# Designed miniproteins, single chains: the designs that were tried, part 91

Each design is a single chain, and the fold is of that chain. pLDDT is the mean over its residues in the fold that is shown.

## One batch from the design tools (miniprotein)

Design m3364
Fold by ESMFold2-Fast:
Structure m3364 (fold): chain A 88 residues (1-88)
Amino acid sequence: MAVVTDELLANTKTMSKEEIEKDIETIRREAERAEKAGALEAAKRLREDAAQIEALLEAGDLKKATAAAMRAMTSTKLRAIGDIFDLE
């Protein structure tokens, strides 16, 4: 099983499963908003990111799931949604 230590958390900022699941829901919600706004490619990208994060979470790779979630949320934030995450 994947093991997380304090040093790994300091270096990678690994999120909990609950936090990652909440990010997946947020990304899916933003995908719906983008689709309604006519940004079909952005909506597609967000859905792909959500599916990838969900697959990593299901595989138990919290570190990769965290990195994917932060990347997707940061990309979305850079476009409009406001400051809900700090990098690192």
Scores: mean pLDDT 68

Design m3365
Fold by ESMFold2-Fast:
Structure m3365 (fold): chain A 51 residues (1-51)
Amino acid sequence: VNLLTKQPGVPKKLAENVVAGKYKTWDEVNKDFPVPMAIAGSVSRAINAVT
């Protein structure tokens, strides 16, 4: 998750919410934040690491 907070194009609030375990799936993230496909894999892995 530390690497996620340093990635270009990742909103700070998105990374903080992922670390806090507020999202269970990638679809929930996309409802709050439209995220580029380029970082979708990194965000998905971070969610799996905390949930």
Scores: mean pLDDT 65

Design m3366
Fold by ESMFold2-Fast:
Structure m3366 (fold): chain A 88 residues (1-88)
Amino acid sequence: SAAERQRLLEEARRAFERGKELAKQGKYDEALEEYQKALDLLTPLRLEVPEEVAEVLNAAAELLEKLGYTEEAEKLKELAKKVVEAAK
């Protein structure tokens, strides 16, 4: 439903904003949890908001790189590119 879709989008955007704020504070584990929450909420909408999905994936990848998880970060960056291309 349109109402359900809007609720998921709003909740995902709030989680992403919380994640970014936590990352600025150096709370990287908590930031990753909020990014995961945003991605879970956006997954059923990935073809409708591919740029938003890619933005969260890239933000998570940047945190993973800061934590030394280079291979995991690269996978998320590649997924972000694929999500945007699949929606075109």
Scores: mean pLDDT 86

Design m3367
Fold by ESMFold2-Fast:
Structure m3367 (fold): chain A 66 residues (1-66)
Amino acid sequence: SLEAEIAAITEETIAAVLAAPTRDERQVAIARGAKRIADLGERAGLSDEEIEALIAEMVARVGAAL
């Protein structure tokens, strides 16, 4: 399901951010996660607004894990 794929991308992004030794590497991990969600959302036929909301949720969960 779309929700399960987004959850997996979010968990993988959190793991990558926690493993990153520098702020710049953490930013790269977040950007990679955001692109994965955007690509998935585009394939699923989501609007730009819906994709932005999903990326914002992923970023919020990453921040909460730090």
Scores: mean pLDDT 89

Design m3368
Fold by ESMFold2-Fast:
Structure m3368 (fold): chain A 58 residues (1-58)
Amino acid sequence: GPLLEAAREFVERKKAEGKKTITLEDVQELAKRMGVSLEAAARAVIEAAKQLGLDFLL
């Protein structure tokens, strides 16, 4: 859905910027941008990170 698509683009962008790990601050940024709860953004980011082979710290 739209949130997972936005999360994939967000994670890919952070990876392109040299980030190896997605932080709670990064998840909060996505949550505010998409107008969703922190929990919903975190679930989408975790799924996107798994698909892209990246670790996460929440």
Scores: mean pLDDT 79

Design m3369
Fold by ESMFold2-Fast:
Structure m3369 (fold): chain A 83 residues (1-83)
Amino acid sequence: SLAEEARKLLEEAKKYFEEGDYEEAIKKAEESSKLAEEAGDYFTQGESNSMLSEVYKKMGDYEKAKEYLEKSVEAMRKAAALA
């Protein structure tokens, strides 16, 4: 399913992040976020945006890190409201 693909992309993003490949981590996390939103999987969308926030923080881009953290919080609120 679309939600399963979003979760697989998030796991790939986590692996690239652990390896220090921030460019691929961003790419996979952005793809995960998009598919999770299309699937209505706000929890996975929140986790993928949290991953993007952590990657940008490691790169020293605190403005983008904050932006993605805010997107993560918004997605998690939507997930909680549907629970």
Scores: mean pLDDT 89

Design m3370
Fold by ESMFold2-Fast:
Structure m3370 (fold): chain A 55 residues (1-55)
Amino acid sequence: SNAERKAREKELDTRIEELKKMSLEEVQKYLNDPSLTPEEQKKIAEVIKEKIEKE
Protein backbone atom coordinates (compact mmCIF):
# COMPACT_ATOMS: atom_id res chain seq x y z
CA SER A 1 0.00 0.00 0.00
CA ASN A 2 0.95 3.68 -0.11
CA ALA A 3 2.14 3.58 3.51
CA GLU A 4 4.56 0.69 2.80
CA ARG A 5 5.80 2.43 -0.36
CA LYS A 6 6.42 5.69 1.55
CA ALA A 7 8.24 3.80 4.34
CA ARG A 8 10.55 2.12 1.81
CA GLU A 9 11.13 5.44 0.02
CA LYS A 10 11.97 7.14 3.34
CA GLU A 11 14.42 4.35 4.24
CA LEU A 12 16.13 4.68 0.85
CA ASP A 13 16.26 8.49 1.18
CA THR A 14 17.89 8.12 4.63
CA ARG A 15 20.48 5.74 3.16
CA ILE A 16 21.16 8.18 0.31
CA GLU A 17 21.76 11.00 2.83
CA GLU A 18 24.27 8.79 4.68
CA LEU A 19 26.00 7.97 1.37
CA LYS A 20 26.28 11.71 0.61
CA LYS A 21 28.29 12.09 3.85
CA MET A 22 30.68 9.29 2.82
CA SER A 23 33.72 9.70 0.58
CA LEU A 24 33.40 9.11 -3.17
CA GLU A 25 35.51 5.93 -2.86
CA GLU A 26 33.25 4.50 -0.13
CA VAL A 27 30.10 5.18 -2.18
CA GLN A 28 31.68 3.54 -5.25
CA LYS A 29 32.29 0.37 -3.19
CA TYR A 30 28.54 0.20 -2.42
CA LEU A 31 27.73 0.28 -6.15
CA ASN A 32 29.61 -3.04 -6.54
CA ASP A 33 27.38 -4.83 -3.99
CA PRO A 34 25.53 -7.62 -5.88
CA SER A 35 22.65 -7.60 -3.35
CA LEU A 36 21.55 -4.10 -4.42
CA THR A 37 18.24 -3.68 -6.26
CA PRO A 38 18.25 -1.83 -9.62
CA GLU A 39 16.56 1.16 -7.94
CA GLU A 40 19.26 1.31 -5.23
CA GLN A 41 22.03 1.01 -7.85
CA LYS A 42 20.51 3.91 -9.82
CA LYS A 43 20.24 6.12 -6.72
CA ILE A 44 23.82 5.33 -5.66
CA ALA A 45 25.06 6.08 -9.20
CA GLU A 46 23.27 9.46 -9.03
CA VAL A 47 25.00 10.24 -5.69
CA ILE A 48 28.39 9.42 -7.24
CA LYS A 49 27.59 11.66 -10.23
CA GLU A 50 26.57 14.56 -7.97
CA LYS A 51 29.76 14.19 -5.88
CA ILE A 52 31.91 14.34 -9.03
CA GLU A 53 30.00 17.40 -10.35
CA LYS A 54 30.11 19.32 -7.02
CA GLU A 55 33.01 21.59 -6.02
Scores: mean pLDDT 74

Design m3371
Fold by ESMFold2-Fast:
Structure m3371 (fold): chain A 64 residues (1-64)
Amino acid sequence: MLERQQKRLEEIRKNVEKVKEEIEEMREKAKKSPPEERLELEIEIGMLMLAAAMGVEMKEPKPL
């Protein structure tokens, strides 16, 4: 009975891992950016983290 919940958690974990690298790159860019751009990047990072946790993609699917 826990299998569907475990599968959903596994998918969320994998989605978070995929966006984790993008978040790290955005954080590195934010460190080198002026305060105005830093705020924009922080907002984007927050939205990306929320989308990953909800299992929703913020980007269009990759074309093959």
Scores: mean pLDDT 68

Design m3372
Fold by ESMFold2-Fast:
Structure m3372 (fold): chain A 122 residues (1-122)
Amino acid sequence: MELVRALLAALESGDAEAVREAVFALSGRYPVTSVPEGLDPRNLGLPGSVLIELRKLGEAAVPPLIRALRSASPEVRMVAAVALGELGGEVARAAVPALREALGDASPLVRAAAAEALERIG
């Protein structure tokens, strides 16, 4: 299985551990599960290697990321929001309604990631 497809499958499944493993395999870094107080949410980006692979998928990455925004795991929802924002523009336009719902999320990290994603999409 391709690493980027493994990431999308993990995001769709809501398995936070699988998401961490897939991000690490793609980038050598784990996703941020907690943010220090006062950290700018605009700095909650995915590693460039992950972004390159997501951009290669283009519109095909958007539906699984929209589904991941509804995951039971706040880490999975945060990673999905960040990924949609990093795709940005026209490609991620279909995610705007789901990202607006995520602005009301219980997790402050998910809310911050959704707000940043909406700014990037326009």
Scores: mean pLDDT 69

Design m3373
Fold by ESMFold2-Fast:
Structure m3373 (fold): chain A 82 residues (1-82)
Amino acid sequence: MSEEELEREILIAMAELAVAVILSTEEDLSEETRRLLREAMEHLSREDVEGALRALEEALKLAPEKSKPVLENAIKLVREAL
């Protein structure tokens, strides 16, 4: 495995963890936001970084203000994995 491939895998894993934390800790997420975050997790598990990015950006538009910093961090990690 190349260093670049390893770094990409770490970024994807960190993004997955960030999304999982939001889903487990944020009780006030709308069902639509939860659906988009679950969709992002599915894309990340398949290493579909572009699909994950789109789902996370849509979730960010709907997310409560308190969840936005963690989502913005997940989006940054996914963009770095592109």
Scores: mean pLDDT 82

Design m3374
Fold by ESMFold2-Fast:
Structure m3374 (fold): chain A 120 residues (1-120)
Amino acid sequence: AEAHLRLSVDPANPRAIGLDGYSAADELLGSLRFSAEPGVSSRSRSTAVAADPDTEITVEVEVEQDAASRLRARIAVHGRGSDPRIRERAETLLAVLTALLEGLGYEVVEARLSVEEVEA
C-alpha cells in the first residue's frame, strides 16, 4: 500500500472539510478539520510523524469566505527532522494540499513552506 490522504465532507455542511493522512501501512498519521463561513476564519493544525521516524511534519490550514463570497485558503507546512528528504516531502505535501483545496473551489492566497533540519 502507498501513503494516502482521505478527504471527507460533512453532508449537513458541505463547507466542513476533513483531511486524514495515512501511512503506507494504513496507520493514521494526522487529521485536519476546518470549515469556511462568511466573516469567520476556520483554522486547523495537525502534526504528523511521517513513515520515517526522523521526520515530523506540521500542517496548518486557515479558510475563510471573503466579502465577494469567494472561498480563500492559507496553507503552512513545517518540516522538522534529520531526514535529508524532509524538504522534498514537505514540498510534496504542500503541493498536494494546494491542489486539493483548489479542486474544492478555494483560492489558495498563501502557501508557506519552512524546513528545520535537525543535526546530531
Scores: mean pLDDT 67

Design m3375
Fold by ESMFold2-Fast:
Structure m3375 (fold): chain A 70 residues (1-70)
Amino acid sequence: SELAEEFAAAARAAAREGLASVRALAEAAAADREHARELLEAIVRAVEETDPALAPEVRAAAEAALAAAE
């Protein structure tokens, strides 16, 4: 979706800034109940492509954000 592409692009930029920026995007994605899972998956994939070293921490942050938004 277009929204997922926007979050993926933002995640690539945020990955260059660091984990805190990516975590903020994950929280924003989780707040959209209808699209949370799709957006969080897009964020994780974008980070894996941009900076694989951040991927495990970003995946954990995405899971935590989704759980908190339940």
Scores: mean pLDDT 78

Design m3376
Fold by ESMFold2-Fast:
Structure m3376 (fold): chain A 83 residues (1-83)
Amino acid sequence: TPALEKALELAKKALELAKEGKLDEALAHLREAAKLAGDLELEELVGLAEIAIAVGKRLGDPEFAKKKVIEIIEEALKLIEAK
């Protein structure tokens, strides 16, 4: 399915960006991937990534946010690949 192929591409790009510490850009790509996949569980993972970024910012712990966002994107990739 072309939409799932594009969702996978976007989720892989989100993972690259998250590993670079570009968490807002990673979140934008993950959000678009979830939208294209049309999956509520992926939309929930986007919400968890938003919370992780907000918590990391509030605590002054960017490494916590980065680690959590990477974990979330890896789970999103697993879900998209299972479709």
Scores: mean pLDDT 87

Design m3377
Fold by ESMFold2-Fast:
Order: sequence, then structure tokens, then C-alpha cells
Structure m3377 (fold): chain A 86 residues (1-86)
Amino acid sequence: SMLEKLKKMLVEQGYSEEVAELLAEAVRLAAELGEALRAGDFERAREQVRRLLEIAEELEKLGATKEAEEIRRAAEEALEEIERRE
């Protein structure tokens, strides 16, 4: 699976298994967010933003503060884009 391959690569880069799983899921959600924004599907885009923010919170609890901050920034930028285009 794509998520399994991403997780393995992240673990090889030095992330813990738990952090790698969350980061792989964030990559998947970010791709889906991009497609939703391109399609103008703002309901779907908001749902993906919500899930990304949940992952950022989990990453912060695990001590992956930098990664959590980067995901929050991307999610906030997406919310700004949604508000601008509505």
C-alpha cells in the first residue's frame, strides 16, 4: 500500500513508527485537500483541513512539534484560500 511504503521510508529517515504513520496520513490528506481545492469542493476541503489539524495535535503530543507546526500552517493557508474563494 502507498501508506505502508511512506511509513517505511519515514522510519528509515529516523521518525518513530507512530510519527511516521501520522506523517504518511498527513501526506495523503494534503493530496486530497489539493484536489478538493482544485475542484472547488470546499465542504470536502474543510473536512480534510479538520483531519490535518487533528493529526497536527497528535504529532505535537508525540513531540514532533516542527512537523505539527508545518501541517498547521498548511491547513491555515488552505482555510484562508477557501474563505477568499467563497
Scores: mean pLDDT 87

Design m3378
Fold by ESMFold2-Fast:
Structure m3378 (fold): chain A 86 residues (1-86)
Amino acid sequence: ALEEGKKLLSQGKYEEAVEAFEKAIEENPEDAEAYTLLGVALEKLGKYEEAIEYYKKAIEINPEYEEAKEGLKRALYLAGKLEEAE
């Protein structure tokens, strides 16, 4: 599931990549990489608020996972939430 999702993501098949990463999470709910890659695929689909939620879950699982932290900052910016935090 995780490797198939990565392949689909590289091919621009973002909706299919989301499904593959969701399956990876079902198989391993503690996989910070799978949550992070699901967030990336959702960003590619313009689903920034959903991407934010999955990046937060990845950080909760692994607080040192820099790719998830960078994804969260980018998704917050794209959703306008980082600038609307007043």
Scores: mean pLDDT 80

Design m3379
Fold by ESMFold2-Fast:
Structure m3379 (fold): chain A 79 residues (1-79)
Amino acid sequence: MKKQMEELAKKDPGGLVALAQAALKGGELGKKLGIPESDEVFEKARYAFELAKGKKPPKEWVEKLEKMIAEAEKALAAA
């Protein structure tokens, strides 16, 4: 799965970020519904945001990605 995220980061970093945001929200909803494995979802979302940041996006996106990484790390710590 990590290789697929790396490929997506090269082809469509915006799409990777959108999928990671959806996964993070899905993990939060899943946790509220008592679905296990939220930790893995949050970790994958954090990794995806870091990959997107590594592609050197515009400065405005760097700030957004750092905030998204922090939110994913907070979700991991709370899970």
Scores: mean pLDDT 69

Design m3380
Fold by ESMFold2-Fast:
Structure m3380 (fold): chain A 60 residues (1-60)
Amino acid sequence: SRLPTSVLDYAIKTLSKMLNLSEEEIEELLKLSRNEKLNWLAKELEVSPKDLEEALKETF
């Protein structure tokens, strides 16, 4: 029912690499809470956190 944390972490790593973030910055993002991770991804993708969570659940 809930989005797996592994899917969220994979999405963060993938997007962070595309944005050319440092390994240190990526490590700090991976230390964030689930909600903070979801909010960061939603902001970078310019979508709502709710819409992103539903899209990720449908994809994975």
Scores: mean pLDDT 79

Design m3381
Fold by ESMFold2-Fast:
Parts: C-alpha cells; structure tokens; sequence
Structure m3381 (fold): chain A 55 residues (1-55)
C-alpha cells in the first residue's frame, strides 16, 4: 500500500539522518555530503507519496 511505502521511506530517512550526524561528528565531510544527497532523494519520494495520499 502507499501508506506502507511511505512508512518505509520515513524509516530510511531517519536512518540516513542519524548516519549523517555521525559523519559530521567524525569530521567526515565527504561521507556527510553523500548521506545528505541520499536523504534529499528519500525526502522527495516521501513528499510525492504524501501528495498522492491527499489526492
């Protein structure tokens, strides 16, 4: 279902956000940027799924 897919994307975004914070704490700017790009893509997909649920 779209709700289940949205939940999976939310869980993935949470995981990526935590890893990004860890990378920043470690001073790994390259890793942090990589994780930020992945997080942006997941957030875009989540936004699209939420828009579908409202329609």
Amino acid sequence: SMVEEAQKLLDEASELAMKQVEAYRAGDEERAQELWEKLKKVNAELSAKLAELRA
Scores: mean pLDDT 82

Design m3382
Fold by ESMFold2-Fast:
Structure m3382 (fold): chain A 60 residues (1-60)
Amino acid sequence: KDKRQERLAQAAKLLRDTDLSLREVAYKVGYKSYSTFSRDFTRAFGVSPGEFRRRAKASA
């Protein structure tokens, strides 16, 4: 899909609000590989998906 920013925003929400695995989050937002998802996410948010989840959940 052309709306990569929308997919990455949905992924960030899923990482914060659910306990889905990082790979399941990537798949749910339309990525075929976790490596591609991780690179795109890190470029958009400045941190890896795993680091993003760790920081988000550490605030609870």
Scores: mean pLDDT 79

Design m3383
Fold by ESMFold2-Fast:
Structure m3383 (fold): chain A 66 residues (1-66)
Amino acid sequence: GLQLKGDIVDILLSHGYPGLTANGIADVVVQWYEQGLSADEIVERLLSIGLPESVAEKIREILESL
């Protein structure tokens, strides 16, 4: 939960996302992860909402490290 959110927020902020957007995306990713979605399913959803592949793959790396 909290650590995963922080790691995702840090990636999004480093790629120029505003804080509110970064926190919103991170909350959604944490929710999907807690619902049992795989890293592959989460990345596909992030790509479908318009995240660049480079950013989505950084989030995959975090999810796969858990």
Scores: mean pLDDT 84

Design m3384
Fold by ESMFold2-Fast:
Structure m3384 (fold): chain A 62 residues (1-62)
Amino acid sequence: SNLEEAIRLGEEGGRAFREGDYETALRLYEEAARVAASDPAGAWLAQLFRRERELVEAAARA
């Protein structure tokens, strides 16, 4: 399902973020949010991934 795919992308984004690969983390969280938003039940999950992306951007600037 789209929700399962979004969760997998988000998990990969989280791994990249923990490894300090901010560029990959930003791309994966953006894609996860897009996939989540395409599901009628995915609005909350899309918001979560957009928030995670913002945290990655803040960390990359520090």
Scores: mean pLDDT 87

Design m3385
Fold by ESMFold2-Fast:
Structure m3385 (fold): chain A 88 residues (1-88)
Amino acid sequence: SLEKKYEEHLALLKELQAAGVSSLEELAKYLGIKTVEELVEWAEEFARLAIEGSQYKEGYEFSEEEKARIEEIRREEIEKLREEFEKL
């Protein structure tokens, strides 16, 4: 469901950040995405799920620190995605 999708996205994003991986090719491979448009939509969806997840009863109750980190990750990932597909 929605919160499960968010969990999966967050886990993958954390692994990517820790490994320093942010190329479109590797990100798409992790997500099973085939088009640049879908990749951009994923980033937007992740941001929305992160915000909604903080209010979900079955989801995680995020601290202020976690919310700030999610916003930082969202901002950075969306910016990187836009720059990368612009170079394609």
Scores: mean pLDDT 57

Design m3386
Fold by ESMFold2-Fast:
Structure m3386 (fold): chain A 56 residues (1-56)
Amino acid sequence: MAAELLREAAELRAKGEEAAARGDLDTASQYFAQAAELARQAGDHETAAILEGLAR
């Protein structure tokens, strides 16, 4: 379960990074926010905090 959530969070993070590279900051922010939520559900507070910082 936790490994599944972290895998999905990593996929969303990658999509967010791609959106940011394109200059689509709103889309990047949405992906990072979703990834942070999944990381938090998996109990990875460090990764969640980093992703929340990126998601603005």
Scores: mean pLDDT 80

Design m3387
Fold by ESMFold2-Fast:
Structure m3387 (fold): chain A 58 residues (1-58)
Amino acid sequence: EEPVLSARQALEDGDVRAAVAIAKALHELQGDFETAREIYERAAKAGSKEAEELLKKL
């Protein structure tokens, strides 16, 4: 239900793409830069090039 929890759950399930999509929504719609950064860092470590690039813009 809570987007932050959903993004973290997606990372644990290996669905890095879903986690990045949820983090982008948190950043764009709610301005939650700190949570988005946390999720992007985890996704980038899991091999997401998109998350690595998004981290550089935060």
Scores: mean pLDDT 76

Design m3388
Fold by ESMFold2-Fast:
Structure m3388 (fold): chain A 67 residues (1-67)
Amino acid sequence: SHMEKQEEAFKIAGEIQEMLKQVKEPLSPEILELLKKFSEALEKKDFEEAIKLGKELIKKLEEERKK
């Protein structure tokens, strides 16, 4: 349901917030652009797009952390 997607999107937003608290270096332009698109999808209440973008953002943040 749309409400279930909303809950998943906000859970992903919480995970991203926690990851961002651990960032010691400036974020790459790619990650900043993904963060912007994720925020815009949440504002539009396009929770399916927000979930997709949020998962990609988490993956990119984890990849940066490993380097």
Scores: mean pLDDT 80

Design m3389
Fold by ESMFold2-Fast:
Formats: structure tokens, C-alpha cells, sequence
Structure m3389 (fold): chain A 103 residues (1-103)
């Protein structure tokens, strides 16, 4: 159902946040190949779920754009900006969920 797919999107997004939080905790660079690979794989799964929801094309495009912005924020992060990046990713995630739930 749509509700089950939205719940799975929320779970995958929580896994993205967990990957970032664990990297920060372990002193690992967010822009490392290992972190970016994990986040990219989770984003790809979210895109597949979003595309399967039959949302309006404009909404799907907006959600895909926000997911690209999440990846860009993580890829451009430095040790000094890691906590700010986590906060930004949380804000982008909340915007994605609102778009999906309102459509």
C-alpha cells in the first residue's frame, strides 16, 4: 500500500541519518567513499519506492531533487561542518516526507 511504502521510505531515511551519525561518532569523513556508497545505495532504494508510488510527476521530480541535495551535502561535508550537514539532511528528509504524505 501507499502507507507501507511511505513507512519504508521513512525507515530508509532513518538509516541515512544513522550512517551519518555513526560516521561522526567514529571520526570518519562524511565525504569518504565508504560513507557516500552507503548513502547512495539507500537513496537509490528511496527513489525506487517513490517512483512506485504513482505520485504526480512534479512531486517525484522535487523529491528526487531533494535526495540529490542530500547526497551533495554529504559529499561536500568536512569534519568542521559534519554536525551542520546532519542537521541539513534532517531538514531535507522532513521536506521529502511532507511532499510524499501530502500527495
Amino acid sequence: SKEEKIEEIKRLAEEILKVIEEAIKNGEDLSSDEVLKKIGELIAKIIELVDSLNLPEAVRAEVRGLLVEIFREVASATPETAEETLKKVKELYEKIIKLVEES
Scores: mean pLDDT 86

Design m3390
Fold by ESMFold2-Fast:
Structure m3390 (fold): chain A 53 residues (1-53)
Amino acid sequence: MKPEFPEGLTPEERRRLAVEQVKKAIDEGKYKSKEEALKDLPFGGRERERVLK
């Protein structure tokens, strides 16, 4: 799945909202696995691991 964003957001604001939405979706069991959730995050390896601790 992919996060929804309001219009007019900067890339930095979209990144922050994407992280929040992905974390919430993980908690709700919306993802098949943590690896699927990592695909929807807009940043690379080490930061993805830190965020989803």
Scores: mean pLDDT 64

Design m3391
Fold by ESMFold2-Fast:
Structure m3391 (fold): chain A 74 residues (1-74)
Amino acid sequence: MSKKEKVLELAEEAARVAIETAEKQGLELSEEEKERAIERARELAEKLVEEVGAEEAEKKIRKLLEELKEELKK
């Protein structure tokens, strides 16, 4: 996989964790809203890669994913 594609996959994972966290906290999301959130995360990650490069984007998204996973555990 290209480094860019790996960053986009991490962004999708972060979006999925964020959705799960929100649903655990009582937010009702439609299937369409979940899909849009994941797609938006990919678009934002692609923009981030263009702005800061794939390695820095990966680092930022991994940090966000770790923070989201910690929130999900609560």
Scores: mean pLDDT 80

Design m3392
Fold by ESMFold2-Fast:
Structure m3392 (fold): chain A 55 residues (1-55)
Amino acid sequence: MVTKEELVEAAIEVMKSLKKPPDPRTAVALAASRLGVPLNQKELDELTKAVEEKL
């Protein structure tokens, strides 16, 4: 099972790997899509905040 911490780390890696890094919300959505994890809007908002707090 993919944890919230793994999703946050994957989102940060997405931002680092792209020539033009996406905003944190888009990075979380891309990471979740790549890992096959469906997110509702509330979960997406929560994970976006966690990524922003680590930046």
Scores: mean pLDDT 78

Design m3393
Fold by ESMFold2-Fast:
Structure m3393 (fold): chain A 68 residues (1-68)
Amino acid sequence: SEEEELAARAEAVAREAVGAVEYKYGVPAKALSATVEGDVGTALVEADGKLYKVTIDTATGEITVEEI
């Protein structure tokens, strides 16, 4: 279903966002939320007591990590 596909895409964005933060900072991370709009995924990630906004452009493979 469309809902099942969207949930799977949000989960993939969450996993990729966690991996990006863990790779960049070398600490364990967890996704607090993830959303998908078209080809753009956005996740809120917590690592070492800090919050990060991760934006993933699935069309280009570009990942942006911003501390908030």
Scores: mean pLDDT 82

Design m3394
Fold by ESMFold2-Fast:
Structure m3394 (fold): chain A 64 residues (1-64)
Amino acid sequence: MKEEIAKAIEEEAKKAGVSLPQSTIDALAEAFANKDADRLGELLETLSPEARRVVWEAKKKVLE
């Protein structure tokens, strides 16, 4: 599951032309896999609005 979430974030970021560090992608994927809402919120606050949209699109494809 974590690997699938990371891959989805990478694919959505490339599609949107958003550059995300691999460490950020891995941290987001881990937070989603662990259902860690506090950590996810902290990570999202560090991101641009465009990057947040990428993350939510990836979540929708993998977790819905």
Scores: mean pLDDT 80

Design m3395
Fold by ESMFold2-Fast:
Structure m3395 (fold): chain A 100 residues (1-100)
Amino acid sequence: SQLEDFERTLEALSRLDEAVRLLKEGKYDEAIQLAKEVIEEFPDDGFVVRLAKDILAEAYKKQGKNDEAAKIYREMAEEFRKLGNDVLAKIYEKKAEELK
């Protein structure tokens, strides 16, 4: 159902808003856990998964876990390339390279 799918997306986005709040508060482990849970519970919602991956990568960067953040950015670049979005693919490739 489109209504049920929409309600699921809104729930996921609400949880990602909380993950962003946790990042702003310096609660990086909690933000990482929440972003991972959203990816696991909403794997079929590409928009939600991409937002959760951005939050996850930012949290890893804040912890100095540059290899983990770079891996996520490389995965996102490949996903954007498959969607035909070459501009975003190049942006995320550059984000990953800047973490070396």
Scores: mean pLDDT 88

Design m3396
Fold by ESMFold2-Fast:
Structure m3396 (fold): chain A 87 residues (1-87)
Amino acid sequence: SELLEKIRKLAEEIKEKFPDKKDIADEVLDILESLEKNAKDVLKQIGALLRLMGLQIEAEFQGKKELAKMVDEILKLAKEYVKEVLG
């Protein structure tokens, strides 16, 4: 999926731009794996989106505005992927 590849690329960009926040990028990659493995499981797809929302909120609470915007972009791509695989 082009959408999943874009998410992976953004996660790698987070690792490069925010080396002290590699844990967030690694969690995004774990969520991405969950999206790929559970493509037809509606509850697991929703759970993955909720995890991404949590990461975005966490980045905002840490005052990392650029990181929060990157995670928001990942969330938007993940929502489009879920729409495509469930629609």
Scores: mean pLDDT 85

Design m3397
Fold by ESMFold2-Fast:
Structure m3397 (fold): chain A 59 residues (1-59)
Amino acid sequence: GREDIIKKLQQELGLSKEQAEEAIELMDTTELREAVQTLQKRLGLSREQALLAIAIYLE
């Protein structure tokens, strides 16, 4: 569920709970093809971190 995704984002990417929740909201509202650039710009993630965030979200 959502809480499991939040915990995985915190554990794997070192995000705060607030940053993990924002990442999920961005992925909910942005086309997945654009989500990589959006996550990098809004949360300061690397390309690899953004791709991992999307992979976690899609589980």
Scores: mean pLDDT 84

Design m3398
Fold by ESMFold2-Fast:
Structure m3398 (fold): chain A 103 residues (1-103)
Amino acid sequence: ADAEAAIAAARAKAEEYGYEVLELSYDPAKKRAVAVVESPNGHRGRGEATADGNTMKLTVEMLETGTTTSATVTLPRPASAADVGAAAGAAAVAGAAQEEIEA
């Protein structure tokens, strides 16, 4: 299922960086994935990715500070559920990692 593909991709991305997965979700109606991860040092990040045709809108949040950054990525094809999940996982990792730098 699309939700399973998105969750698996987000989890794989977090695990690639050695981060613990706290929350993973995918909404197929909105084509939106959300991931919350914790770094080995206890810092937390939240990532959100939403597909809009062949574009993805990403939000990276540092959960300790509430600071958010946003980016848009254009793909050569319409975004798959796995693309959205992986992007959300990567954004969550980025948020947690940024907290470590700012601490």
Scores: mean pLDDT 81

Design m3399
Fold by ESMFold2-Fast:
Structure m3399 (fold): chain A 56 residues (1-56)
Amino acid sequence: GPEAEEAVERADRIATRGVIEDAIDAAVAQLRELAKEHPEAREAIERIIANLRASA
């Protein structure tokens, strides 16, 4: 639904900034908190975390 889509978009922005700012660990921590706040998007956010870790 719209809330899950918004949470995923926020997760993508957090991950992108983490790469650009060389702050991967901080981005992963923020993404995990976002996944706790939005359990409906948890699986999508966990995939974003996995991709972010692979890019580090």
Scores: mean pLDDT 81

Design m3400
Fold by ESMFold2-Fast:
Structure m3400 (fold): chain A 93 residues (1-93)
Amino acid sequence: SLEERFRELLERAREAIKAGDLERALELLREALDILREMKKQGADPEVLLELCDELIKLCKELLKVATDKELILEAIGLILRAIGIKLEIELE
């Protein structure tokens, strides 16, 4: 399922952050955001989508705690803002 794929991407991203591979973590988080968009398009449960958006935002914030590269910081902020955008679309109907 798309939810299982999303969770696998988040687990790999968490491992990449722990390993200091922030570029790999961002690649995985970007893929996870694309899965969220696809799940929303396919009519997934709004409550599930909101929970998954929050988990993605949480990992991006963890990445920001250790990121020192400006490009990586900006990309992580961009992912947070895009995930917030998905949450707003869900809440506004």
Scores: mean pLDDT 89

